# Ledger of designs, part 43: designed miniproteins, single chains, continued (3)

Each design is a single chain, and the fold is of that chain. pLDDT is the mean over its residues in the fold that is shown.

## One batch from the design tools (miniprotein)

Design m9413
Fold by ESMFold2-Fast:
Structure m9413 (fold): chain A 157 residues (1-157)
Amino acid sequence: VEEAEELLEKGKELFREGKLDEALELYMQSLGLLLKELPLDHPKLAEALEAIGEVYYKLGDLETAEAYYRKAIELDPDNARAWENLGEVLYKLGRLEEAAEYYEKAIELDPDNRRAWINLARVLLELLERDPENERARRRLAELEERDPEAVAEARA
């Protein structure tokens, strides 16, 4: 476990430096150690899978990033950040209705997640630009504007 945590932290340093391939190698090594030492439902496996998903997202492999974030959420359903990051992947894939559901779930888990609020507002505005008669998006945007009017104002700027 300790060696796998050291590899995760070194991978996070390399990722911040933009050394994506080297960060991915360390995250995959860490995940491979965690899978030998921990139960399959252990939250540290979700953390390693989220970090791998973040590398694939930065590489622009959105389909691989989606698969890793879905697996991270399956292992840790309370990880608000994995829900937000999957919402961002789905938004970039143009799957706006799904992106909005994942951002709502991120906000349910972490109500102080300012980024998830703004991204939800942006997705709901873009849904209404594509279909002005979208009653579901209209209602959700009105509920969001009552809860966080600043997030909706920032998404319109």
Scores: mean pLDDT 96

Design m9414
Fold by ESMFold2-Fast:
Order: structure tokens, then sequence, then C-alpha cells
Structure m9414 (fold): chain A 112 residues (1-112)
């Protein structure tokens, strides 16, 4: 798990530096989503429930829980939605949020 999180963090940083295209952003967002889902132990049904929440409900949920994996999941869903809208700036912002959540999560898990 830690090696996957570290690799993903480096790829997110690279995407920001190189102004990655929509396809690369979509691929990274999907990987963030899958890892967050695995960490949280969520089913596909539970992820769909979160995806269908209003933005205000999502912001409240993140604030109440303080869970970096949940923040990572929501950031990935926002990035995918932004890419579908053609809003790459919003997608970069969402992936930035995912990278911040990853930094917190990695600090909590410690090095092996």
Amino acid sequence: MREELERLREELRRAHRERADAETIRELARRVLELAKEILGLSEEEVEEIRNMKPEELEKLVKERGDPALAMLIAALRALEAVERGDLDAAYAALGGAAEALDVLLGIEQLP
C-alpha cells in the first residue's frame, strides 16, 4: 500500500509540473479513487452514494470526519467530474486536494 501511495503522489506532482492532458488526469483520478475506496473499505454502492451527494453535503462530511482517505476519495470524484466538463483547472485543483490528503495519510501510516 505505502509504495502505491508514494508512486501516486509522485505522479500527481509530475502531472502538475507538466500540465498533463485530460486523459492523464482521468487516469490519475481513477487510481486515487480506487486506492481511497480500498483504504476506506467501501463497496461500489457506497462510493455511488457519495458520488450522488450534493457539494455542500460532501464538504460537511469531510469536515466532520477529518479522514484523509475520505478527502482523497471526494477529490478524485471531483477531478473526474471536472475532466468530463472539460474544466482542466478545476481538475488540477481537485487532484491537488488529493495530493494533500495523501501527504496526511502517509504521515499517519509511517514508514515500514
Scores: mean pLDDT 76

Design m9415
Fold by ESMFold2-Fast:
Structure m9415 (fold): chain A 80 residues (1-80)
Amino acid sequence: PLPPASEEEKRKKAEEQRKIAEELAKEKGNEEALKYLLKALEYLLKGEYEKALEYAEKAAEELGILTEEGKKNFERAKKL
């Protein structure tokens, strides 16, 4: 059984996911992914880590739809 995510753990996950997605979004020039990353950063700064993680994941979905190579690159980065 996984322990419940703390606010600190949610923050770390949101920051990691945002950073990974940001690097890939910059590489691909995906404006929708960049918009979601901007919202994720806004929520991180507000301390709303659950929403920050949600928007970071939406950015990842936009990036994953671009190409199979983009999806593999994202999965590789996510494991780092």
Scores: mean pLDDT 66

Design m9416
Fold by ESMFold2-Fast:
Structure m9416 (fold): chain A 87 residues (1-87)
Amino acid sequence: AEAAFKRFDKDGDGVITAAELKAYLESLGLNPSDAEVQAIIDAYDKDGDGVIDLEEFKAMLSEGLNSPFVQALLEGAVRLLEQAVLK
């Protein structure tokens, strides 16, 4: 979790921006919309600053299937699998 967070936080400012989260999801072969990325941030951004800190990021990963982050990953993976199976 912490190692993953530091990999996202390239600027070393201790937060993950919407742009960094979107870039990471795209690096996994997912194609999230800006609205999907914003929904993940909004679910955990209790301060309304538009970024995710380390504690919020750990909470996202620890909730498993209840996490909007994990739900977005699963939805993206299902979408990719449907496209692969239908071909």
Scores: mean pLDDT 64

Design m9417
Fold by ESMFold2-Fast:
Structure m9417 (fold): chain A 151 residues (1-151)
Amino acid sequence: DVFPLLYDPDPEVREEAVAKIAELAKVDPRGVLRELLRSLLNDQSTAEYQAKALEAVLKADPSLAPQVLPLLVFMVEITDGSDQDALYTLSLLVLALIDGAPEELKKYPEELQKILERLRKYLEEYGSELKPETLEAIEEAIKKLEELLSS
């Protein structure tokens, strides 16, 4: 079972788990997505590796992006902007979705615009209080959303 290894204390074990998940996604992308989303709902502390795994799944099957997009829209609606860990997780998942399935996402401009407006609001309200890694992730997510929506 590879999914619990995304929570391993060793970063090298987590990177190996992402590689194995990427291989499994080539065979059963829908099954892998189901387990990954289940994993994400249980623990967000390893968001970077979960985001890398999500990107790999979406690169294997970009048609799965519409199944993830409503979850991200819901997350931006319920996220407390003062929760830096939640903002970091959200930003990494947005980046994974854009990097994984950019062409498929262009079909959903209303949902992308909603995510963009929420991330801009968080940056405006909390930007000066954010950790450097969270600030960088939010700024990169905003930049990529703006580029995607302008194309």
Scores: mean pLDDT 82

Design m9418
Fold by ESMFold2-Fast:
Structure m9418 (fold): chain A 97 residues (1-97)
Amino acid sequence: MSEAHKAALNNEPIPDSADVNAKDENGNTPLHLAALYQEWDMIKELLAKGADPNAKDNYGFTPQDLIDLNPRPRSVILEMKLKNKDKLPYPVNEKQK
C-alpha cells in the first residue's frame, strides 16, 4: 500500500508527496478506499489533490460507482465484484405474472 492508501484507510491527512492515483493489489486507488469507507472529507481532499474519479479497479468499478452503490453493505459490493469482474450484475426483468 502507498502512503495515500494508508491515509485513506486511517482517515488521516494525505501527504503532498503521496501519489493519490497509486493502485493497490486490487487496482484500488485511495479514492476507491475513501468511497468504500464513506469518508466524505477524504474524498474531497483526494479530489482536490488531483485524484482521478474515473479510475477503474480490477473489477471495473470507479470510485463514483462505489459511491453510487453506497446504500449497500460492503459485503454485497464485494460479492457483486467477485461474481462479475467487469460489470455489476443487473437484475433480469422479473416475469410479472
Scores: mean pLDDT 66

Design m9419
Fold by ESMFold2-Fast:
Structure m9419 (fold): chain A 80 residues (1-80)
Amino acid sequence: RDAAIEALAERLVAEAREWAAALRDGEGRSRFGRDPALGISWFAAAWRDAARGGRGWYAVVAGDDGRTLFEESRAEGVPA
């Protein structure tokens, strides 16, 4: 379970970073999903706003019990 969750988290972070790099100013992208076999739900998002923060991304994996198992985010640039 832990190895599978780590692999998923790494993939979500990699995808969100790729989205953040590819998005144009003012654009955003997100995905969510659930894996009943692992008992988890996940969400990943990325955005680009060069005027306010450049780009950023967020990824989270939560258990069906509502516990956060993994959460990571990054923003580049000046805060709004």
Scores: mean pLDDT 74

Design m9420
Fold by ESMFold2-Fast:
Structure m9420 (fold): chain A 123 residues (1-123)
Amino acid sequence: MSELGKELLEAARNGDVEKVIELLKQGADVNAKDENGNTPLHLAAENGHVEIVRILLQTPPYADVNAKDKVYGNTPLHLAAENGHVEIVKILLASGADPNAKDKFGKTPLDLAKENGHKEIVA
């Protein structure tokens, strides 16, 4: 992983919008992966960082909305749904996220939302 890619992953995880914008302008790989196969979009979606999700989906060459992590096969939509991030779920779906994608256990994002009591995503 490049140093810029590593910094982008950390900025996306921490919700640092200004740092994300700066790193992308410097040519950081929008689809950089950590040791678990998480992209910046996975980390922003998991942690509820709505503005970073928007930036990553709008920045060429654009984030892979359906990227799967290495550990559980989770897409960003799985992580947003599991954590109850309703606005991020809506943004990801509008950007072409597959609501029928299955993780390593055969679970869809909707299944994870149901298991975690996020009725606002299930409806």
Scores: mean pLDDT 88

Design m9421
Fold by ESMFold2-Fast:
Structure m9421 (fold): chain A 155 residues (1-155)
Amino acid sequence: NLLERLEELVERLDRLYTLGLLGAALQEAARAGDEAAVRQVIDAALELGLIDEEQAEKMLSLSSVEERLRLMYAAVLGLDESVSLEEMVERLREEVGRLGREIKELLSQLSPEQQQQVRQEIGQRRYDMLRRLAALVPVLQPLLEEWEERLEELK
């Protein structure tokens, strides 16, 4: 079913968007020396199922933001932790681009009425995701405001 395939791709894309936002938040928290914000990002990644409890404990034991990012990105992208952070970020961008193209192609195969319905459902899902992220990681507020502006452009 075309709609089921679209749902799977959108869920995967939203997972990668969440990874990107949490990665940015972790970098910002580290730059600010905000260990409470670092913990909030790790707790959010665990609660959202991006990492498991063992991975969360490992991240908390690390002092390097780069090592924390590599662990989190490796877990979500299915890569080895020895892969460079630059390569992991590039893999994330490539996968986001691939999923976006596949979603666009599948959407084009739907009727105009179905396209409108699916776009509304995607918009609502992303709004709910951003609201949940704001509740879990308050340090993300500026980045989430930028993404809320982008969501309004889709209406």
Scores: mean pLDDT 84

Design m9422
Fold by ESMFold2-Fast:
Structure m9422 (fold): chain A 72 residues (1-72)
Amino acid sequence: PAPHPHVVAFGRRIRERRKARGLSRREAAEEAGISVATLSRIERGELLPSRETLYRIAKVVGDEAMAAEAAP
């Protein structure tokens, strides 16, 4: 099945924010505590992360609105 449009848009937003901070995919994945493969799948819209993982990623890429939505 094709990726859901919202999941694709979400992954693209994470990638754009990460690139804006000058972070490689490896660096962002290490800081978020996930594998590079997992971050790659999320950025391609192939995987929707858990709320906990989303919160960690949002903090790493500096997306405060996304972090607030995923906060515990």
Scores: mean pLDDT 78

Design m9423
Fold by ESMFold2-Fast:
Structure m9423 (fold): chain A 84 residues (1-84)
Amino acid sequence: MSEAELKDAFSEFDKDGDGTISNVELTGFIHRTLRNNGYNPTEEQLQKETERVISEADKDGNGTIDFDEFITLMTRMKKIVAEL
């Protein structure tokens, strides 16, 4: 994905317009991204990977992800997809 595509996706989940998205909304995006790349992991597999990546991206512990953390998370998801 390009940075512009990531920005567009982020804006779709930023319902409040405060520059952050919830972990729940981000999890849904990660699931969609993995499936679009030809992976059909189980909910348990997705939960383990996304929980780990989200925890590492959420530096503030606020339960929300800003755009910079979102880019970091998406970069990690690309590596996971490449290894699967």
Scores: mean pLDDT 68

Design m9424
Fold by ESMFold2-Fast:
Structure m9424 (fold): chain A 119 residues (1-119)
Amino acid sequence: SELDKQLLEAAKKADLEKIRELIMNGADVNAQDEDGRTPLHYAAASTDPNAVEIVRLLLAFGADVNAQDKEGNTPLHYAARSKSPNRDEIIALLLEAGADPNAKDKEGKTPEDYRKEYH
């Protein structure tokens, strides 16, 4: 829907207030774009200061912590590759919410494999 497209765009921009507005108006927190990415994928990858609060908000409204995009990446894969100062807090939030640390993308890589490669 148009609301779902707006939610994905707001998540890409880390626009916390717009995300909250769109969720309250019935946007699907598990909406997927053309790459199969959800709002939580974008929030987990974000270097924005609001990224932690956006992750908390999406999880509170039932975001699928183990959603896979078209490359097999989960939100935890994106968090592990992130250069955000809040990376470790976002990883902890995703794991607490039931993220699978052993999930493999299409290259057979886990989130921990990306942590070793990029950090």
Scores: mean pLDDT 90

Design m9425
Fold by ESMFold2-Fast:
Structure m9425 (fold): chain A 58 residues (1-58)
Amino acid sequence: MIKARAIEDYEAKTEEELSLKKGEEVEILEVVDEDWVKVKSLETGKEGLVPVNYLEEV
């Protein structure tokens, strides 16, 4: 399981995206492209797309 953490708050701009709080841990489910990954929040259990630049691997 690849874990990552949000390095700052992210607000979803579309229904496919996931909002994250700074410090929120996620599981990376799929790398969609260079800029976007599909994740599952380990705090909320919600899934969605987030920008790679908002995450650091832990």
Scores: mean pLDDT 84

Design m9426
Fold by ESMFold2-Fast:
Structure m9426 (fold): chain A 58 residues (1-58)
Amino acid sequence: MKVEAIEDYEAKKEDELTLKKGDILEVIKIVDEYNLLAKSLKTGKTGIVPRYKLKLLE
């Protein structure tokens, strides 16, 4: 499942990903109501991202 960052997001914890608006990510796992574990297709890095900063593509 692919998602797109709708806004910039700066990682606040070591396990989080920094996002730039327009970044495409592959969702690996739903962590909780607010967070996903995802892989950045731009950087290849995996980490936690907030769901509210993302829109579903596929």
Scores: mean pLDDT 83

Design m9427
Fold by ESMFold2-Fast:
Structure m9427 (fold): chain A 92 residues (1-92)
Amino acid sequence: SLEELNRELLRAAAVGDIEKLQELLMKGADVNARDEDGRTPLDYAILLGDEKVVNALKQAGAVPLENLPEPRTPLEQAMAAGDKDAARALVA
């Protein structure tokens, strides 16, 4: 299902599995899918500092956090401001 693909995409981004991430995107996973906390695959890649995953997601059409619809969580606001240290603290 699309929900399962989106869940696996979020997990792949969170562990830095670029090969699995690209496979899931080709299968039609939503590159801007959000989890229960409002986090996207791009959010996880940015928090981990995984530039290869960030670039792969951007090439697949991931939009900057500021272009995602409201409402915004404290994590989304920190990431939109470019405050990676605050964003990492909110995930811990």
Scores: mean pLDDT 74

Design m9428
Fold by ESMFold2-Fast:
Structure m9428 (fold): chain A 62 residues (1-62)
Amino acid sequence: GKEIAVALYDYTAHSSEELSFKKGDILEILGVDPENPDWWLVKNLKTGKTGYVPKEYVKIIK
């Protein structure tokens, strides 16, 4: 099944590869950057956009 996380804080992307999000946004976890395991590739289920987010800003819920 889909692995789902919730955003714990607001985040503003610092590059085109990163995803901006708001606290409480629901994110689908798509993968982990193997070179930077602290960054997860996610899809924001509210906006449909994908990008990398810092894992410390999100909590897995499913």
Scores: mean pLDDT 84

Design m9429
Fold by ESMFold2-Fast:
Structure m9429 (fold): chain A 65 residues (1-65)
Amino acid sequence: KELVLAEAVEDYEAKEEDELSFKKGDKLLVKEQVDETHWLVESLKTGKEGLVPRSKLEVLETLFV
């Protein structure tokens, strides 16, 4: 299974129940690119999953599991 490692470029507060809140510098695993604007991610800090705006993320590398 392929996962993409990304880092938050700024703080984000969830606006919907299916979104994830995070802080600048947090590491997130991209599990699915749902559409061009939102990705499903998992926080490495909390283990929680949620949708986040792609514009708040910088892709670091691809991981294989």
Scores: mean pLDDT 78

Design m9430
Fold by ESMFold2-Fast:
Structure m9430 (fold): chain A 65 residues (1-65)
Amino acid sequence: MKVIKATVTKDYTATTADELTLKKGETLLVEASTDDGKALATSLATGERGLVPLDLLEFTGVVDV
């Protein structure tokens, strides 16, 4: 499956159980985007999978997994 590698641009605290709490500089693998401006992603630091605001992310490349 092709996923997009992204870097977190600012700290973010999850507001729902479906969201990830993230720190600036973390690397995520993004597998899907949602209609509400979020992405489904996995944190490489923690292995946690959840929703992340798209405006938080800088896309850095494509990875085949």
Scores: mean pLDDT 77

Design m9431
Fold by ESMFold2-Fast:
Structure m9431 (fold): chain A 115 residues (1-115)
Amino acid sequence: MSELHKAAKAGDLETVRRLLEEGADPNEKDENGKTPLDIALENKHYEVAELLLEHGAEKPKFEIDLDTVLTPENGVLEAAILEKELGLDPARVLTIINEGPKTVKEVLDELGIEV
């Protein structure tokens, strides 16, 4: 594991910020094929996950269920998937769900996207 993977696992927001500012690759995979974002989300360190996404972290494509309810605490992964699948700005998705839990369909409707 890199120092970035260790910091993400620990939820050490300041160390993650420092390493990313020093040019650490937010998409570097560990020996198990996991990115720092994967590790942060598995350990529920959502502030670290948001910081990684802000610095260019990517998620693998998943199938998105339109009835999936997005919450501010759990919406980080779904926002990253929407960016990868539909080219949506994850910060815009997170802003919408911060006003309250919404389905993927409701978020897309607010962004003017018909599916």
Scores: mean pLDDT 70

Design m9432
Fold by ESMFold2-Fast:
Structure m9432 (fold): chain A 64 residues (1-64)
Amino acid sequence: LVVGDIVEAVEDYTAKTPEELSFKKGDILEVLEVVDDEWVLAKSLKTGKTGLVPVSSLRLIKQG
């Protein structure tokens, strides 16, 4: 994943820390920053909220 990518959640996720983002399967997010190989900073297009998201819970829909 790279900055600007549009991704879809493939599973539900509940944030473990205040820095993480909770989401539901099928939610669409935009990648704002690639933190490492396991985590991205993403914005939910549904809620406008931002937070850390595990890459394993995402699939690429559209390149940015």
Scores: mean pLDDT 83

Design m9433
Fold by ESMFold2-Fast:
Structure m9433 (fold): chain A 83 residues (1-83)
Amino acid sequence: TEAEIKEAFKEFDKDGNGTIEATELLDFLARRMRDMGENTDLSKPGVIAELKEVIDEFDKDGNGTIDFEEFVTMMTALKMNNV
């Protein structure tokens, strides 16, 4: 739910600045894929490149951080496009 996404964002926003670092998102996405039964091998060049590309699509500022609105959009896309 939207409330779950909001709680997840607060958990990752350790700095309290209203943004999440791209590195934290990479770790989250890798765990998310693993939880969905996907064997994600982060040592393979294609996997890391794909995750980076997804993050870059939502990182409109190119500053290596994702704000709350971008995070919601990304989580919604990941939940609905993988159906």
Scores: mean pLDDT 64

Design m9434
Fold by ESMFold2-Fast:
Structure m9434 (fold): chain A 154 residues (1-154)
Amino acid sequence: SDAEEAKKAIRDALAIAKERYKPSPGIQEALEILAKLMIEGKVKEAAEETAKKYKLPKDLYTIFGAVLYSLEKAGVMTKEALLLGLTFVYLVQAAMLGGELTDELIELAEEVARLELEYYEKLKNGELTEEEREEMLKEIGRKRGKLIDLALNS
């Protein structure tokens, strides 16, 4: 079924993240919590609770909310854990599109994750003007578009 193919894509992305990054036990637990939320269709519910707690803006609500929820439940609130959680979300997105998780596709997922983390940190610190916010969101959209295109053509 389509649901079983989706679950396989999530599990395959999790296996690749574990093998490539060799995360600590705590970060591994966070990725497993995040994968379970995706498999069970509970991402939005988990994201909503965390977004309220951390007062996340609407543009970071679902992805960052779900990642932060998983990190908090595992007890690993580090920049490394946040970057890997975000990278994992984009690996899942690529795999769900039928993409083969090649080094090129993984590196592009890492680039998107780094750019979103930079955006989040600058936004949290009040370091972004309206114009700078629009330019960063546009660049994030551009990199995400490249990831989608590569996944569809891999």
Scores: mean pLDDT 87

Design m9435
Fold by ESMFold2-Fast:
Structure m9435 (fold): chain A 59 residues (1-59)
Amino acid sequence: MDLYRATSDVTAVTPDELSFKKGDLFEVLGVAAGGFYLAKSLTTGETGLVPASALEKLS
């Protein structure tokens, strides 16, 4: 499982994006265009686009 953690709070600017808080965990499902990941929030269970720059990969 590709587990990532949010490094900052983010507010969605489009309907395809997720809003999240620093420390939220995500399962990355794929790479999208424009520097986004398609990811599932483990906090909310929602799937959507998240900025790759706002996530760090956990070992």
Scores: mean pLDDT 82

Design m9436
Fold by ESMFold2-Fast:
Structure m9436 (fold): chain A 152 residues (1-152)
Amino acid sequence: KKQELEQQAKELEEQAKKLKETREELEEAAEYLKKAYEHIQNGIEVDWQSNLELAAEYLRKAAEHLRRAAEISPGQRDELLALAKRAEEDAKRLEELAKSPQSPENIEEAREIGERVKEDYERVKELAEQAKAGYESKKREAEKLKEKIEQL
């Protein structure tokens, strides 16, 4: 009977689909983190208020995508929720800095937030690559099982 192998193939396809969806959400989050970092750097040089407000908006968008990834990927949920919380806290602080003078102390704090956002970007990018690798692995396993089922 082919039913047990068909069920295993279906489970692998469902796991692959979730990994694909997780990857897509993490790639969106990484893009927004990168944009936030670029706007923090630009704000230090020129147009402090507008650049920091845009950086905060991008960090909030990154946090939304990280929360969606956490809902799809229970194994990574705690890490993804921690990254989302940090992005929201950084966004709030950048919004406060945007309303404040471009003092040396505020520039230093904006640089520190920028460095943290860059580190979070690299980590989210790493998690997206892991999700991609997992997807490709589960997809290959499902295809091999389907080929075996057709030969029975």
Scores: mean pLDDT 89

Design m9437
Fold by ESMFold2-Fast:
Structure m9437 (fold): chain A 96 residues (1-96)
Amino acid sequence: FLAAEQGDLEAVKAALAAGADVNAANLAGYTPLHLAAEAGHLEVVELLLENGADVNAADKGGRTPLHLAEEAGHEEIVKLLLENGADPNAKDKLGK
């Protein structure tokens, strides 16, 4: 999680090679893909998607990685997520 949030591409690669669950959620329901997308780490987002990250994973608020990337203004990550099957019509628990 910390490696994905910090954009440490080599640490993410090492964790995946060690058998880490690419879709493991933290206490808030954030997956590595949520954290990388929110932080703007394009190469980490790409690596996670290549390793089977759920592009439509919802946190405890119903927010997907696409919601977080859009709110943070990371246009390249928004495009990458949409190309990988992100649902542009997914609404969070607040209907946004």
Scores: mean pLDDT 79

Design m9438
Fold by ESMFold2-Fast:
Structure m9438 (fold): chain A 57 residues (1-57)
Amino acid sequence: MLFKALRDYKATTPDELSFKKGDILEKLAEFDDNHVIARNLKTGNIGKVPKSYVEEI
């Protein structure tokens, strides 16, 4: 499943993924009701992503 980032996000903890608006993220796992674990396809980095910052494509 792929997501598109709706806005920029800066990781505030080591477990979070930083991304920019328009980045494509690949969902790897659910984390909780409000977060997923994803890979940023541009950077290759993996981390926790808030669902409110992305949309499914």
Scores: mean pLDDT 87

Design m9439
Fold by ESMFold2-Fast:
Structure m9439 (fold): chain A 60 residues (1-60)
Amino acid sequence: GPKLYRALADVAATPEGTLAFKKGDILEILGRVKPGFWKAQVLDTGETGLIIPEADAEEI
């Protein structure tokens, strides 16, 4: 099944292309892009972008 994480904090978009999300958003992990960066999608909005391991999300 899909690899799902729940956001634990609000995160703003950055010039580096990181994904913006809000606390409680469900993120689907689409894959690893490079060391320290994962591609993810916010399920509620369909927006995709990069997340970092320190982005305050937990696996569900």
Scores: mean pLDDT 76

Design m9440
Fold by ESMFold2-Fast:
Structure m9440 (fold): chain A 64 residues (1-64)
Amino acid sequence: DPVAQARAALEKGDYESAIAAATAVPGVDEQTARLLVRAVKEGLITPDGAAAALEQLGADSAAQ
């Protein structure tokens, strides 16, 4: 589950792994992944908040 992997990486402060995992979510591009990871790093959102955003983006993409 790339969303769960991204959340775990964010919780550990492994931002590169978080970007890679987020980019593996269907419909999430690298720039979107980097923006979400940056927002967590700067304390603007929580890792759980970033995971919720990734789930919404993935669900929209899964509708094809």
Scores: mean pLDDT 79

Design m9441
Fold by ESMFold2-Fast:
Structure m9441 (fold): chain A 89 residues (1-89)
Amino acid sequence: ADELVDELIRALKEGNVEKARELMQKLIEQGADLNRRDADGRTVLHYAALYAVKNNDISLYEELKKAGADTSAVDADGRTAEDYAKILK
């Protein structure tokens, strides 16, 4: 489960949408902790927001929010996932 979170983050960073969607669905089905923070203090939602900005695709970010990902979590730079996602517009 935790390893799948790390793999999802990698897929999002690489822009591999198919792998990211598959891993996200598995994690949601397993009830995995989507709010786990990495070494940079980022959650999977932070990386989904960064993916959304880079690829002009908000769908993964919105699915994670609907699944219960914490939108208020701040990373080591003091930014929320919403702070990254807002520049998509």
Scores: mean pLDDT 78

Design m9442
Fold by ESMFold2-Fast:
Structure m9442 (fold): chain A 57 residues (1-57)
Amino acid sequence: MGIAVATKDYTARSDGELSIKKGERLEVLASNEDWLLVRDATGRIGLVPREYVEIVE
């Protein structure tokens, strides 16, 4: 399983995106060069920009 950590706060700008806070741990479900599909600790799934998170595995 992949784990990512938010490096800064992100506010969702469209449907399908997920709002995250700096330091939040996220399960990585899928990725491309620009976006990660993640699940948060509450079970919500959405897209976050890759620049706002780092993958730590």
Scores: mean pLDDT 82

Design m9443
Fold by ESMFold2-Fast:
Parts: sequence; C-alpha cells; structure tokens
Structure m9443 (fold): chain A 100 residues (1-100)
Amino acid sequence: MDEYGLTPLHRAALEGDVERVRELLAKGADVNAPRINEDGSLDEKGLDKGGRTALHLAAENGHVEIVRLLREAGADPSAKDKLGLTAEDIARLNGHEELL
C-alpha cells in the first residue's frame, strides 16, 4: 500500500491504466483488497473513502474496461465501502450508468 492506503491495483484502476490492471491481475493482485485509511484521512469533502476496492475506484471514474476486467477477475460487486456504498451505487451517483 502507498501513503494513501492504495494498492498498486487501486491506483491503476483510479488512473484508468488498463494495461497496468491486466499486468497486476496476472501477477496475482488481490482484486478485492479494500483501501485502508490508516490515518483516518478524508477526501476533499471530508468523507471517509476507506474500504473501497479497485472496482469502486474504477466505477467512480467511469473506467468501463477496467470495471469489466476486475469483474472477470472475481471482483465482488456487492462489496461496500465505509459509507455503505457499492461500486454500482458510486457509478450511479457519478453519472456512470453505462457500468450498470
């Protein structure tokens, strides 16, 4: 994990790096690893985004191909972040209904 509690897979999913996601999954990255917020750090709006998987981050940013790759690799679409939101909830809130 980096200083923000992100695994390499979380960061690749956040950034939309499809090739890096494929590489990390091929190397056995934990597709369901939750983001750990060790410092209790909040986002820019003061919300705790801890517990988010790579699937949540891809859905937040509308990365359709990454969402597909993560689901094919066994990502749990029912996983909830610390706010009780699934990747589908986040996609809908951010206008990315094409991921549903």
Scores: mean pLDDT 73

Design m9444
Fold by ESMFold2-Fast:
Structure m9444 (fold): chain A 72 residues (1-72)
Amino acid sequence: MIDKALLVFNLQFFDKDGDGEISKEELREKLKELGQELTDEEVEELQKASDVDGDGKIDIRKLVSQLVGERE
């Protein structure tokens, strides 16, 4: 609950360009700092699911959706 809100806040702070996108490596580093140790495969799955422009960047909005999980 609070960890996911904290994750969103930290990802927005890491997004210095205000583009709403971060690299796969930056995502993994941030998740590790927050105690969310994902495997390389899981990070790649999230990156592929959240890569809107095909430039290898992760869309924070889509990433949050994947991490929070919506039942609706």
Scores: mean pLDDT 64

